# Ledger of designs, part 68: designed miniproteins, single chains, continued (2)

Each design is a single chain, and the fold is of that chain. pLDDT is the mean over its residues in the fold that is shown.

## One batch from the design tools (miniprotein)

Design m6492
Fold by ESMFold2-Fast:
Structure m6492 (fold): chain A 60 residues (1-60)
Amino acid sequence: APPEAAVALIEDALVVAEALLKSGKTEKAKAIAEDALALAKETGDKDAVQKAESLLKKAE
């Protein structure tokens, strides 16, 4: 399992991206979700990858 600190950083980024989407700040939400996706791929966190991809789909 990845370190809890790395998981928390990715989860926090995904929460911020969701909040930005709900606030209509779609471009910023996409940028943060893309960064979270890159980090999730580097850490091998498949669940975080799926969440980031889901957010990017909502941000279209």
Scores: mean pLDDT 78

Design m6493
Fold by ESMFold2-Fast:
Formats: sequence, structure tokens, C-alpha cells
Structure m6493 (fold): chain A 79 residues (1-79)
Amino acid sequence: SLLDKAVGYLLQGKYDEAIKYAEEAIKRNKTAEAYTVLGLAYFKKGKYDEAIKYFRESIELDPDNEYAKRLLEEAEKKK
């Protein structure tokens, strides 16, 4: 799947490719997992404002996602 490709690129440190495939996954279906991957890719690039925005989208879709909440806190601490 597109999300599996995004995760694969994220794990390889290919953050621009991870962003591309996560955005395509979101265009097809807006899921918390896809927004978390997109946020992580931006976080790894040092784009903390973008990371915060996408982690918030993930939390809005899945309010019980403690992982996304922890990632949001980490990104906010980088400000």
C-alpha cells in the first residue's frame, strides 16, 4: 500500500519520499496512521511546525493515540 511505502521510506531515512507517499495515502483515505507518518517525516527533517500540524490531525482522528500525543509533545519542545 501507499502507507507501507511511506513507512518503508521513513525507516530508510528517505524523508521526502516518505512525505510523498504519505500525502498520496491521505488523498485516498485520511487516517491517523498516515498523518502520524507524515508528521514523523517532517519531524526528522527538522520541520517542527509541519510536524505539529500533522500530529494534531492524527490526534483529532484518533484522540486515544498516546504515541501521536507523545510525538506532538516532543515536536513542541523543539520550539
Scores: mean pLDDT 89

Design m6494
Fold by ESMFold2-Fast:
Structure m6494 (fold): chain A 74 residues (1-74)
Amino acid sequence: REEVARQLALGLRWLGEDITESDVRKVLDLVDRYLAGEITLEEALAELKKPTLQRIARVIVNGRRHAAEVRAAA
């Protein structure tokens, strides 16, 4: 995940310039904590100051939740 976070941060910085590796790691950490049931989605999003990071967090959550729903339905 360290390599993934670094690559995502580099790509996002190239596009938006306001996003750091720390920001991407924070998004991944908050998403993992939300999926583990430790925090609510609202609490996770409140920790993210940048709208782009909030959008990324929502996309990751929705993707993982959809995958889990498909497995549960089988």
Scores: mean pLDDT 68

Design m6495
Fold by ESMFold2-Fast:
Structure m6495 (fold): chain A 82 residues (1-82)
Amino acid sequence: MEKILEEAREVMEEHNLDEDVVEKALKLIGSLSEEQLKRAKELAKSYLDVGEDTLVDHAVAYTLGNDPLSTAVFILTLIEKK
């Protein structure tokens, strides 16, 4: 979990997301169980062909919408694209 949260912070900061959005996203991702996190990683692979701008927009939208799983999916996809 700690390594994933560090990678999530780095990728969100690379895309110049506001600190309040970054902190909220990290809290949402950190709330996931090990099984939910594994599911998010599997789902992230399905979005690798999606453009980074679209992935960022979705990550922000789901973070603000309090959706932990979708937030993790789109942020993990951004990590995999690096």
Scores: mean pLDDT 85

Design m6496
Fold by ESMFold2-Fast:
Structure m6496 (fold): chain A 59 residues (1-59)
Amino acid sequence: MEEAEKAIEEMRELAKKASPEVQPIAEGGVAFVAGLKEDPEAALKAKERFKAIVEEKEK
């Protein structure tokens, strides 16, 4: 649970920094990772994937 909470928090920070055009993807990532809170490893993997997508769109 601790690891999943950390992943959710990082996704919230990512969404906070995302441009308006990328915010829907980042917000979707927050919801998706939050849905995986009972599986910390899946949550971390999903966070990594969404972070990469958002970073690519922002660049």
Scores: mean pLDDT 76

Design m6497
Fold by ESMFold2-Fast:
Structure m6497 (fold): chain A 110 residues (1-110)
Amino acid sequence: HMEKLLEEAKRELERVKEELKKLLGKEDMSDEEVLEEAERIVEEYEEMLKRGELPSEEELKLYLLAKRLLILKEELETKDFRKGAARLTAESLRVIGAEIDRELAEKAAA
């Protein structure tokens, strides 16, 4: 059962890396470079939210992929699946997107 979770997490990690590289227009990025860029994207996005700024749809998509990548990397390195990222499907990514949209709407209304 644990082996299946590891294989699923590895496949999802590779898929998310490739999607992020495509959105950045840098398909030739190394795995190290894409991880560094993901950390930067997450930090910048969260700082925008702290300032009460509403990110663009493109920035939201980049943030979701970058955050997903970092969570998957942590789970694979620690073998700690408590965060559930390794079991997230494309459907779960849609749910996360909807939750962030709700949080942004509440933040804008406050």
Scores: mean pLDDT 70

Design m6498
Fold by ESMFold2-Fast:
Structure m6498 (fold): chain A 78 residues (1-78)
Amino acid sequence: MEELEKKLMELVKKAIDLYNEGKRLAEQGDPEAIDKYKEAKKTFEEARKLAEQLGNEKLVEYMRKLIEEVDKDIKKLE
């Protein structure tokens, strides 16, 4: 239980960090922004799935909202 909860929190932090990096790169016009957004989206999807397995419904909903935000930012750059 503790190890999976730790892994979940690490995935959430990683995804948020990737999303924030993507935002900084996008502000600078750096082409790496889209790759960071795609990595963030994938990591949020992994976190959502793990949260679902752990029965953390509030975190599942929060991850879904963040995935939608990241997807919107990806589409702005495409």
Scores: mean pLDDT 85

Design m6499
Fold by ESMFold2-Fast:
Structure m6499 (fold): chain A 70 residues (1-70)
Amino acid sequence: GKEEAKELLKKALEALKAGDVEEAREYLQKAIEEAKDDPELLKSLEVALESLEQGDVTTALAGIKEALKT
């Protein structure tokens, strides 16, 4: 659910801070699975994942931080 998604997002944030993009992607994908019942959160996480896949770590990081505020 949403709280489990947020826990995974915190792990994705720590991975990105450590420079581990692959680990961050794995946690973000797991957070997307947990957010499937929250369409607004799901959409935000999909955008963050797309940014990360395009190599835009800064935009992905900002998106994850914003998702954690909701």
Scores: mean pLDDT 82

Design m6500
Fold by ESMFold2-Fast:
Structure m6500 (fold): chain A 63 residues (1-63)
Amino acid sequence: MTAIEYYNRGNAHFAQGEYDEAIADYTEAIRLKPDFAEAYFNRGNAYQEKGEYDEAIADYEQA
């Protein structure tokens, strides 16, 4: 899968409330494309939905 394909699948998981699966897919998107601002932003949103605020802030700062 490409970074964009992982990002799109992460978005699908996020839309279903599957935040752990979304975080895993956004993490792979970022691994393949470290400057992927949108993946950091959306992973931050997934961390926020889980109440993992320190992780959310770190991701928002990378976006």
Scores: mean pLDDT 92

Design m6501
Fold by ESMFold2-Fast:
Structure m6501 (fold): chain A 75 residues (1-75)
Amino acid sequence: SAEAQAAVDAGVAAARAGGLAAERSGNPEGMKLAQEGENYAALGVSYLAQGDDARAKAYGERGRALGEQAVAAAG
């Protein structure tokens, strides 16, 4: 669905931003959050490819939340 695709795309983008912020800051907690966000975003992509829109959306949203937390932790 368009909603599942949008959630996964947002999760991937947020996880990437979180990873970059964590790398630049060197904050260990931010790096942990970024890694978790990337893992959830990757699961979202995988479920979307399998046609499991409900799980894709849930994992995409979780990836987004963790990516945003990683950016916040970086300062």
Scores: mean pLDDT 88

Design m6502
Fold by ESMFold2-Fast:
Structure m6502 (fold): chain A 70 residues (1-70)
Amino acid sequence: LSDQQIQQLVQQGQQHLERMRQALAAGDREEAARHAREVASIASQLDKAGYTDQADQLLSEMTRIMTEGL
């Protein structure tokens, strides 16, 4: 992955985390789960590219949001 692609993936992950927060606040657990799956997919791509810290940060934030949204 290029540096530009890595930055795009990180930004997309952050956007999905924000949409996940909004979905949980609205009580839309199905929409929240959809965004969580996208975050997990993006984190997997980052980890495979050697950006483990960024991947771990996205997954940790996703878990925190899910736990607080319950």
Scores: mean pLDDT 84

Design m6503
Fold by ESMFold2-Fast:
Structure m6503 (fold): chain A 55 residues (1-55)
Amino acid sequence: SEAYEKWMADPKNKEAVEEGLKLVAEELKKKFPEMPREEIEEYVKKKAEEGDKKL
């Protein structure tokens, strides 16, 4: 979304999101250990961009 892109343009917001996404990716990696971490991180980032709170 355009609102998400504008919000992410702020470096402080980008860092906060990246930190949160890393924590969520770690939890998902525990649930789906067979998935590459990079794919999990991409999935989490895509869902955050879509504004969906569930992964």
Scores: mean pLDDT 68

Design m6504
Fold by ESMFold2-Fast:
Structure m6504 (fold): chain A 68 residues (1-68)
Amino acid sequence: MSDEEIFESALAMARQLLEDLVARGASREQLLEVLDNLVKWLVEKEGLSPELAERLRRELRKLVEELS
């Protein structure tokens, strides 16, 4: 898979996960912790570039702000 495909897949997966967590009453702090762990996992397991990892962190933090 291309880095762009990994990025889009991760963003879609994160959105579904965050929406489920918000529905279950998760705090903003808990959402941010889950996001940091997800990005770390993608870098370690999928080989996501540091540039895309930083971009993903920014987009996921925006998503948390939108869902909170």
Scores: mean pLDDT 78

Design m6505
Fold by ESMFold2-Fast:
Structure m6505 (fold): chain A 67 residues (1-67)
Amino acid sequence: DFPGDLIFYSKREEAEKAIEEARKAGKKVVFVELPQQLYDELKKKYNIKDGETIKSDSDLVIVLYAD
């Protein structure tokens, strides 16, 4: 189980914008660059699209991206 909201982006630039907006909103943000293969596997596992958020009950935001 993830300790925060998950947001997925296929491009680093889009992920960096999401990080900046979350920080401006006063949220704690962690970002993780993933190898393309692992990113694709996670997207298939959770059936998610780019920019889609998997929510948790935490105030932490985790941004995942691949390039």
Scores: mean pLDDT 74

Design m6506
Fold by ESMFold2-Fast:
Order: sequence, then structure tokens, then C-alpha cells
Structure m6506 (fold): chain A 65 residues (1-65)
Amino acid sequence: MEYYKKGEELLKQGKLEEAVEYYEKAIEEDPNFAEAYRNLAAALLRMGKVAEALEYGTKAAELRL
């Protein structure tokens, strides 16, 4: 997935806001993409957005089970 890979690249570069945008685009293309939800939650945690991170982390857990 192009958006997901771009999100990973941006996260590795520390561009957290841009990484979040690309992970959100990946989720829009595949709403069942558990890995994108997990990585979005991780990026949000690094930004200090704990409430949003918990929401997306829960969604990732639901999809992986």
C-alpha cells in the first residue's frame, strides 16, 4: 500500500503529523488494515495524543482478533 509505506517512511524521519495523515489515508483505502491503525496509534502516542492513540489502538486490536 503506497500510503502506508509513505507513512512508515515519514514516521522513521520523525515527521509525525505527516505520518498520521498518510496512515489515515491508508485506513480510508482499507478500513480493515489493522497494521495501519496500530502504526497510527504509535505515531499519535509519540505526539502525546493519548486519547486518540487509545481509540485507534483499540480498533487495531479488534481487527487483528
Scores: mean pLDDT 81

Design m6507
Fold by ESMFold2-Fast:
Structure m6507 (fold): chain A 77 residues (1-77)
Amino acid sequence: SAERERLEREAVELIKAGKLEEAAELISELHGVPLEEALFGAEKQYKALQIKEELKDEPDEVVNEKMRKANAELEAK
């Protein structure tokens, strides 16, 4: 639906802007997941975007390894 697509785009833009709590609220409502789960997902996506920007000139292997480490750190919390 058009409303779902709009909300999904808004969530992505909020993540890009670092507004993770607002993004998590939209994701929680859109997908019917707990807020904590949605916030964790938003944080993972934000970290992935930061790593891709930081390592934009690096091979995918280096980017993937950095993302794997970041995800492990988030999961340890």
Scores: mean pLDDT 79

Design m6508
Fold by ESMFold2-Fast:
Structure m6508 (fold): chain A 66 residues (1-66)
Amino acid sequence: MVVIEATGLSLEAAIGIALAGMGVPGARATLVGDSGVRIEGEMSRAEAQELRDGAESAGGTATVTY
């Protein structure tokens, strides 16, 4: 199971990253306040890195736990 946590996002960016995360089959995304998102599920390292890179390119800070 992979966990991705991102903070420092706008609400619009957080929603966008959450929707991208829900595009991974079986993944769950949760908004954290109005500036963050947590995504968890079974996903490849490449899928996890893509979500992290998306959050960072949106101006956030993201961590990935495998």
Scores: mean pLDDT 83

Design m6509
Fold by ESMFold2-Fast:
Structure m6509 (fold): chain A 76 residues (1-76)
Amino acid sequence: GPEIRVVAVSGGTAAVGEAATLSATAEAVGGRTVTATATLDVVPTAAGTHDVPVPAYATVDGETVGAVGQATLTVT
């Protein structure tokens, strides 16, 4: 069946209570030109390094498919 793979993720740095935007980009497998970009706005409540899932979805060959990027948010 159709499939997408995460090819890039964008993490960030934020202070506690400060909004950060994270992103993931996924591409269709098999040399197709379908690209999905997802963004997620988060407001961290705790300091430290956090792995944040960023789900991306695309329609490939009439089917909705998804992939999840793991973005790193460093909070001070």
Scores: mean pLDDT 83

Design m6510
Fold by ESMFold2-Fast:
Structure m6510 (fold): chain A 142 residues (1-142)
Amino acid sequence: SSIVEALEFFRDRLSALLATKGDAELPKGNHKVPWSTVRAYLEAAVDKLIEELKKNENDLEKQLEAFDEFIRQLLGLLGELSDEEIDIFIEMVLKIKDKELAKQILELWKKHFKAALENGIISEENYERAIKKLDEAKESIE
């Protein structure tokens, strides 16, 4: 399905971006996590999502549930996202041929960004920039 192709694109782009961090570490509360570890977890999470989508290729509700859990885990791991990371997520969604499904996935991203803001994971500025980009992407889908 176009969803699997979009996620494979996302995995490759995000993996390449995270590789540019080299030996840097991501602050996570009172700990630091190597970006190589973050990258490995993200690649594994995307591969798991692709497997779940292949198992449920004719069950859109289960595909959306798997995507909902994936987004929750991704934002919990990365925290505050750069504009480049947000742009990669949007490019991934825009590669999905089912326009109604693409819009539903953008709404799931908005839901999780709101939850991340309410839980103090991201700043208000980061949230506002993310929502603006997601709304513009949704409006571009006819």
Scores: mean pLDDT 79

Design m6511
Fold by ESMFold2-Fast:
Structure m6511 (fold): chain A 74 residues (1-74)
Amino acid sequence: GIEELKKFIEELKKKIEKLKEEIEKLKEELEKAKEAGDEEKVKELEREIEELEGIIALLEGFIGFLEKKIFKLQ
């Protein structure tokens, strides 16, 4: 029931934190690639960052949906 949904939300929040840490590392690699003039690497890293940011946005939206559902049931 509601308890399982709360646990699921906490698991999703932990996944978002890990994805944010991955994005931070990729942004550091992106700066290094820009300094090196590696245009191909820059494009790959920008794409990967955009994909991960998109996943975070979807997960945050889903958490908001679940939290709203829990609030209405309480």
Scores: mean pLDDT 87

Design m6512
Fold by ESMFold2-Fast:
Structure m6512 (fold): chain A 60 residues (1-60)
Amino acid sequence: GREIAVQFLVREGGLSREQAELVVEMWEAGASAREVAEKLGISERKARGYLEAVGVMSKM
């Protein structure tokens, strides 16, 4: 579920809770890895990893 995805991004991704919640919101909105990368100031590769993790964890 959403909370599992947020906790994963904070614990393993090193994001703040606010950044993790933003990534989940962007994933729910269908945002691309590029859009997430631009919003957080990170690489597109790292943003893609976060979106993939959210897609898996949101189903738990």
Scores: mean pLDDT 81

Design m6513
Fold by ESMFold2-Fast:
Structure m6513 (fold): chain A 65 residues (1-65)
Amino acid sequence: SPADGLAAAKKIKEDGEKATEEDIKKMAEYVKDVLEISGASEKDVYKALSEEIGEDVAKKIIEAI
């Protein structure tokens, strides 16, 4: 759900490099929904994620899509 994706994003911001596989998968599902609904590019979403949570974690989320 959108709430689960937002909760995962908050936890990933807190945990950084220690983010769990479960949280990464939940965030990846949320990002899939955003891409499908908004028509945003994967590159634009990666850029936004990397600004918020760091490049390494953002890359893991995009790779999990």
Scores: mean pLDDT 75

Design m6514
Fold by ESMFold2-Fast:
Structure m6514 (fold): chain A 108 residues (1-108)
Amino acid sequence: AVDPAEAIAVVSRELARTMEKAAEYAKNGDYEKAAKIAQSVADTMRRLAETARAAGLPDEVIEHLRKAAEYAEQGAIAAKNGDGEKAATYFRQSAEHARRAAELAEKA
């Protein structure tokens, strides 16, 4: 059986790990790869936030997923501008919000 809260927690943790990898690409100067990964993750996090809302999960879960998407998008912009340190900082913020969403979803 698919528990929506458990599914959202699992996917949010996977997205957080992907953002940590994007941060490493940005630190290593692979800006195009970092930006592409971060944009894909942002799109996925926004869809996940809508799924969480439809499933009736707490607003805090939805807010953290939206913040994770916003930071991923800001990191992608920084990476496209060649600012690897700024991109990595945003990607780390995105990962933290995704982890918080996962923790809160597990308690739902």
Scores: mean pLDDT 90

Design m6515
Fold by ESMFold2-Fast:
Structure m6515 (fold): chain A 93 residues (1-93)
Amino acid sequence: DHLARARELLAEARRLLEQGDIEGALRLLGDALGHIAAAARAGADPAEVRALLEEARELGLEALKRAPKELIPRAIGLILRAIGLLLDVELAE
């Protein structure tokens, strides 16, 4: 459930980013990271969790390149969250 929701949210975040809605993309990216973290805690496949976290990190970096000054800290925070979750996955294996 959580991984399916995360995939949907990441796909929508990418669409918003392509449309220039950086704030909307970052909001959905945050929601997606929450669902990925919940899935990991529930014992989801580490390979699927890692793949989605890599996608989230990439999307966050793309959003950062386009972010207005006010959204830069939020974009950085989400990128760091994705990196932290990736590290947790690697250390748990």
Scores: mean pLDDT 87

Design m6516
Fold by ESMFold2-Fast:
Structure m6516 (fold): chain A 73 residues (1-73)
Amino acid sequence: STQKRLLELAAKAAEAARAGDAERAAEYLEEMAKLLPPEAAEEVRELAERVRAGELDPLEAVERAMRIAVESL
């Protein structure tokens, strides 16, 4: 199911974030965006860009992405 895949990707993004791998966390956020409606997908992609730019903590980005995903499903 889409929900199970989103949870799996969010868990992997959080793991990458805890390891200090912002690039890998951003890649998982982009994979989550592919499973979301267009407006929610765009918000999550913006979070990934901010993570790559060092403007947003990767763990905070994962938490925000999950809130967006839950609200869009």
Scores: mean pLDDT 88

Design m6517
Fold by ESMFold2-Fast:
Structure m6517 (fold): chain A 109 residues (1-109)
Amino acid sequence: MALEEGLRRAAELARARGVPELARTAEEALREGLDVLEAITRLIRTGKETGVLLLGQEAANIVVAATLSARLEGASAEEREAISLEAVRILSKGMREAGEKLATAAEAG
């Protein structure tokens, strides 16, 4: 599946950049069969928690791009625009939810 490939690439990127915690998060998401939104939310959250937010965002972008790439193949210009807007919405939602979960954990602990 395209999502599985995206998560594998995210893990490889994290290892190459020396962030094993982010690689582990990608591998756990793959093992658990998480959807795109939950997977990217965990990647962004791990990036924030480990001080590598930009890398977490880059990993999330790879996952979204890989997942939607097959949908873009053969799509019309209008469909490509709609898919691109969907990607932005998913990433924005993942960023917001990751921030909320991190804040809640900090307040609870």
Scores: mean pLDDT 75

Design m6518
Fold by ESMFold2-Fast:
Structure m6518 (fold): chain A 61 residues (1-61)
Amino acid sequence: SAADHEHAELVAAIAIQEVRDEKLSEEEVKRVLEKVRALMEEKGIPQEVIDRILAEIREAA
């Protein structure tokens, strides 16, 4: 749904900003990715959207 996409986009933006600002280690980035995946899966976000968001967070690191 549009609301799910908007929520996913907001979460992605926040995670990307945190990763960039903190200059996280590889292990810390992995932890962020795991938390974001779990949150999105619990909310029933489509797998293709989850994969896209996780890729964006990885690119920001």
Scores: mean pLDDT 75

Design m6519
Fold by ESMFold2-Fast:
Structure m6519 (fold): chain A 60 residues (1-60)
Amino acid sequence: SAAARAEALALVEEAIRLAEQGRLEEAQKMGVRGYLLAPDDPELRALLARLGEILRAQKA
């Protein structure tokens, strides 16, 4: 649904902000929640890829 997609995008955008702040556990949890709401959305996949890059950079 459009509402689920909007919620998923908001969750992943917040996850990216948390990851950039070094809040990796919170970012990971929000990213997973976003993915589960709209797993096949191409815009969400792009944001999740960005989140993954930030998490890898911060964890290394």
Scores: mean pLDDT 82

Design m6520
Fold by ESMFold2-Fast:
Structure m6520 (fold): chain A 95 residues (1-95)
Amino acid sequence: SAPSEEELKEVKKELEELRKKVLEKLLKEAESEEEKEKIKKKIEEIEKFEKEMEELAKNKDYEGGRKLQKEFREKLLEENKKLLELLAEEYEKRK
């Protein structure tokens, strides 16, 4: 059965609170201002993606929405790969 509109609002609120907690943890663990700025930019990119998805949904552009979601997933995979490479490099530089 499809969830109610109220149930969807509660799930959205929980996801937003979880996102804030994860971001606060990442900001606290960031050792440099450059890392903090990168995290902030990633937040802005996610917010822009969500806004574009909402606009496409309002226009019933489901094909455009599917394309945008695929592009965003590919970008996230690329970013995660780079993050893992950077972490491996830092472990190798370990004193």
Scores: mean pLDDT 65

Design m6521
Fold by ESMFold2-Fast:
Structure m6521 (fold): chain A 67 residues (1-67)
Amino acid sequence: MMREVQLMMRAMALLVEADFLERQGKTEEARRVRELAEEALRAVRAGDLERAERLVEEAERILDEAL
């Protein structure tokens, strides 16, 4: 339960960060982060926490490189 909650919170935070990137004109990075965050939320709902973690980490990497 705790790992699922943490992954959901991280994915939701990435959706918020994607909105900020889009407002800064970084539309391609924002779209990619959003796509990965949405896939991560689907993976959490499916019980695939390993996949969700990889997707969140990839999105966080893109976010860090975009900032």
Scores: mean pLDDT 85

Design m6522
Fold by ESMFold2-Fast:
Structure m6522 (fold): chain A 79 residues (1-79)
Amino acid sequence: VDELKVADNLYEMGLLYFKRKDYRKAAILFKEAAELYLSQKNYDKAAESYRRAGEAYEKLGDFEKAEELYKKADELLKK
């Protein structure tokens, strides 16, 4: 049914929380969006969502989690 809309809605919510500087909620929402995009084999949007989650973790000072998410995004773009 509307799985594509759910992923897009989670991504948009992530952007909203990021703008509000709620980086923890933004990171969670972007990761959930990325997982749904992956299930749809939408590697470009999944990679973008992981990259956004990484940016949120950088804002939280969690550089190790940010690097892991950036690596996941890079791996998806090589498909």
Scores: mean pLDDT 84

Design m6523
Fold by ESMFold2-Fast:
Structure m6523 (fold): chain A 67 residues (1-67)
Amino acid sequence: MSADELVARLEELARQAREALAAGDLATAKSLIDEAMRVAEELRKLDPVTGGVALAELRRVREELEA
């Protein structure tokens, strides 16, 4: 998978996670964030800067869901 494809997948997962959060579905939101973190780790291997930024933001969102 290309870096562009991974970025597009992250954007789609972020959109779905925001919709799940707005609906109060924390379990679905957490599952989507876990999937997005997996994609961000793969992106980090191809583009360390872009993937690293995405992973840091996803970790922050995940911590908010657990608070």
Scores: mean pLDDT 81

Design m6524
Fold by ESMFold2-Fast:
Structure m6524 (fold): chain A 90 residues (1-90)
Amino acid sequence: SVDEKLREIAERAKEVAKQLEDTNPMAAKLARNAAEFLEVALKSGPKTQKAALEFARAAFKAVYNASTDEEVKRKAKENIEMLDEILEKL
């Protein structure tokens, strides 16, 4: 379901934030913001859900641009691709 995928992406965002806390605190905060937008999306009606998902996507893009770690960049890109698949269904 869409809700299961959103919960998965939120957990992935929290994992990225923990990975970055000591090395890149700004990117960690951006990853936490992405998780929070995904949690808002899970609790919201369709219009607010779409907006929250677009904000989550922007936050992951910011993580991608702020990070020098190729593994973090890969994880951010994968999360963006998962969000794009969900947004296509909305």
Scores: mean pLDDT 86

Design m6525
Fold by ESMFold2-Fast:
Structure m6525 (fold): chain A 86 residues (1-86)
Amino acid sequence: MEEAEKYYQLGGKYLTNEDYDKAIEYYKKAIELDPNNAKAWTGLGLAYYLKEDYEKALEAFQKAVELDPTNEQAKRLLEYTKKELE
């Protein structure tokens, strides 16, 4: 398994276990190795959103949508995050 994919999978595991700090750590490691991984940016945004770090969630979801504009989940999460910052 590529290291980027491994870290992405670990981020998802910690996100599911509600360990948002570790999810953020591993998604950031995945992005360091593959900055074009739209799924890792979506995961990073989700972890920040669930920690209520809406500004950082917004930045991550914007990057995810920029990299993959067909990802309807990332687009919806971006819009939800914008509403939290109103």
Scores: mean pLDDT 87

Design m6526
Fold by ESMFold2-Fast:
Structure m6526 (fold): chain A 79 residues (1-79)
Amino acid sequence: SERELVLRVTAAALRTIGLLYDVETDSPLTSREALIRLLEEEIEELERLLEETTDPEDKRLLEEQRERLREAIERLKAA
């Protein structure tokens, strides 16, 4: 269902936040470049989901998540 799609995208976003906030380990094996790459791949997946999504509310949520990921990438590149 479209609700399941939205929940899966939300879960992916929460996983991404978890990767950014893993302060329990000594510096994650993921470099800033590797993190940018992962976020770019998530944007590609969101673009595919946007192509497949018909529900206007789901589209808006996916577009908002894509924009937030783009902003995160820009901040990482500027750091």
Scores: mean pLDDT 66

Design m6527
Fold by ESMFold2-Fast:
Structure m6527 (fold): chain A 89 residues (1-89)
Amino acid sequence: DLDEYNRVRGEIIGSLVLLKDLDPSKAKELEEMIKAIENNDHETAKKAIDYILERQLELARKGNSKVTPEELRAQAERDLAAIKAAENA
């Protein structure tokens, strides 16, 4: 589903932009990931999902998240499935 893929891609890019603002030392690496994802690099999108999940889990461990670790993992699995569906289409 192209609409689901575009939604997930947009959310990944948005999350990377926010993480770039939170950690400017990673700005160059995250900007390169954003550009790759904008060019439909599905492998980079999958890596970005893993990176975002790890950062969100770190925030959850500090009590700075409204979302449980299980909900974060479930969302990452759904996002990954959307990328894989687009990759195989």
Scores: mean pLDDT 82

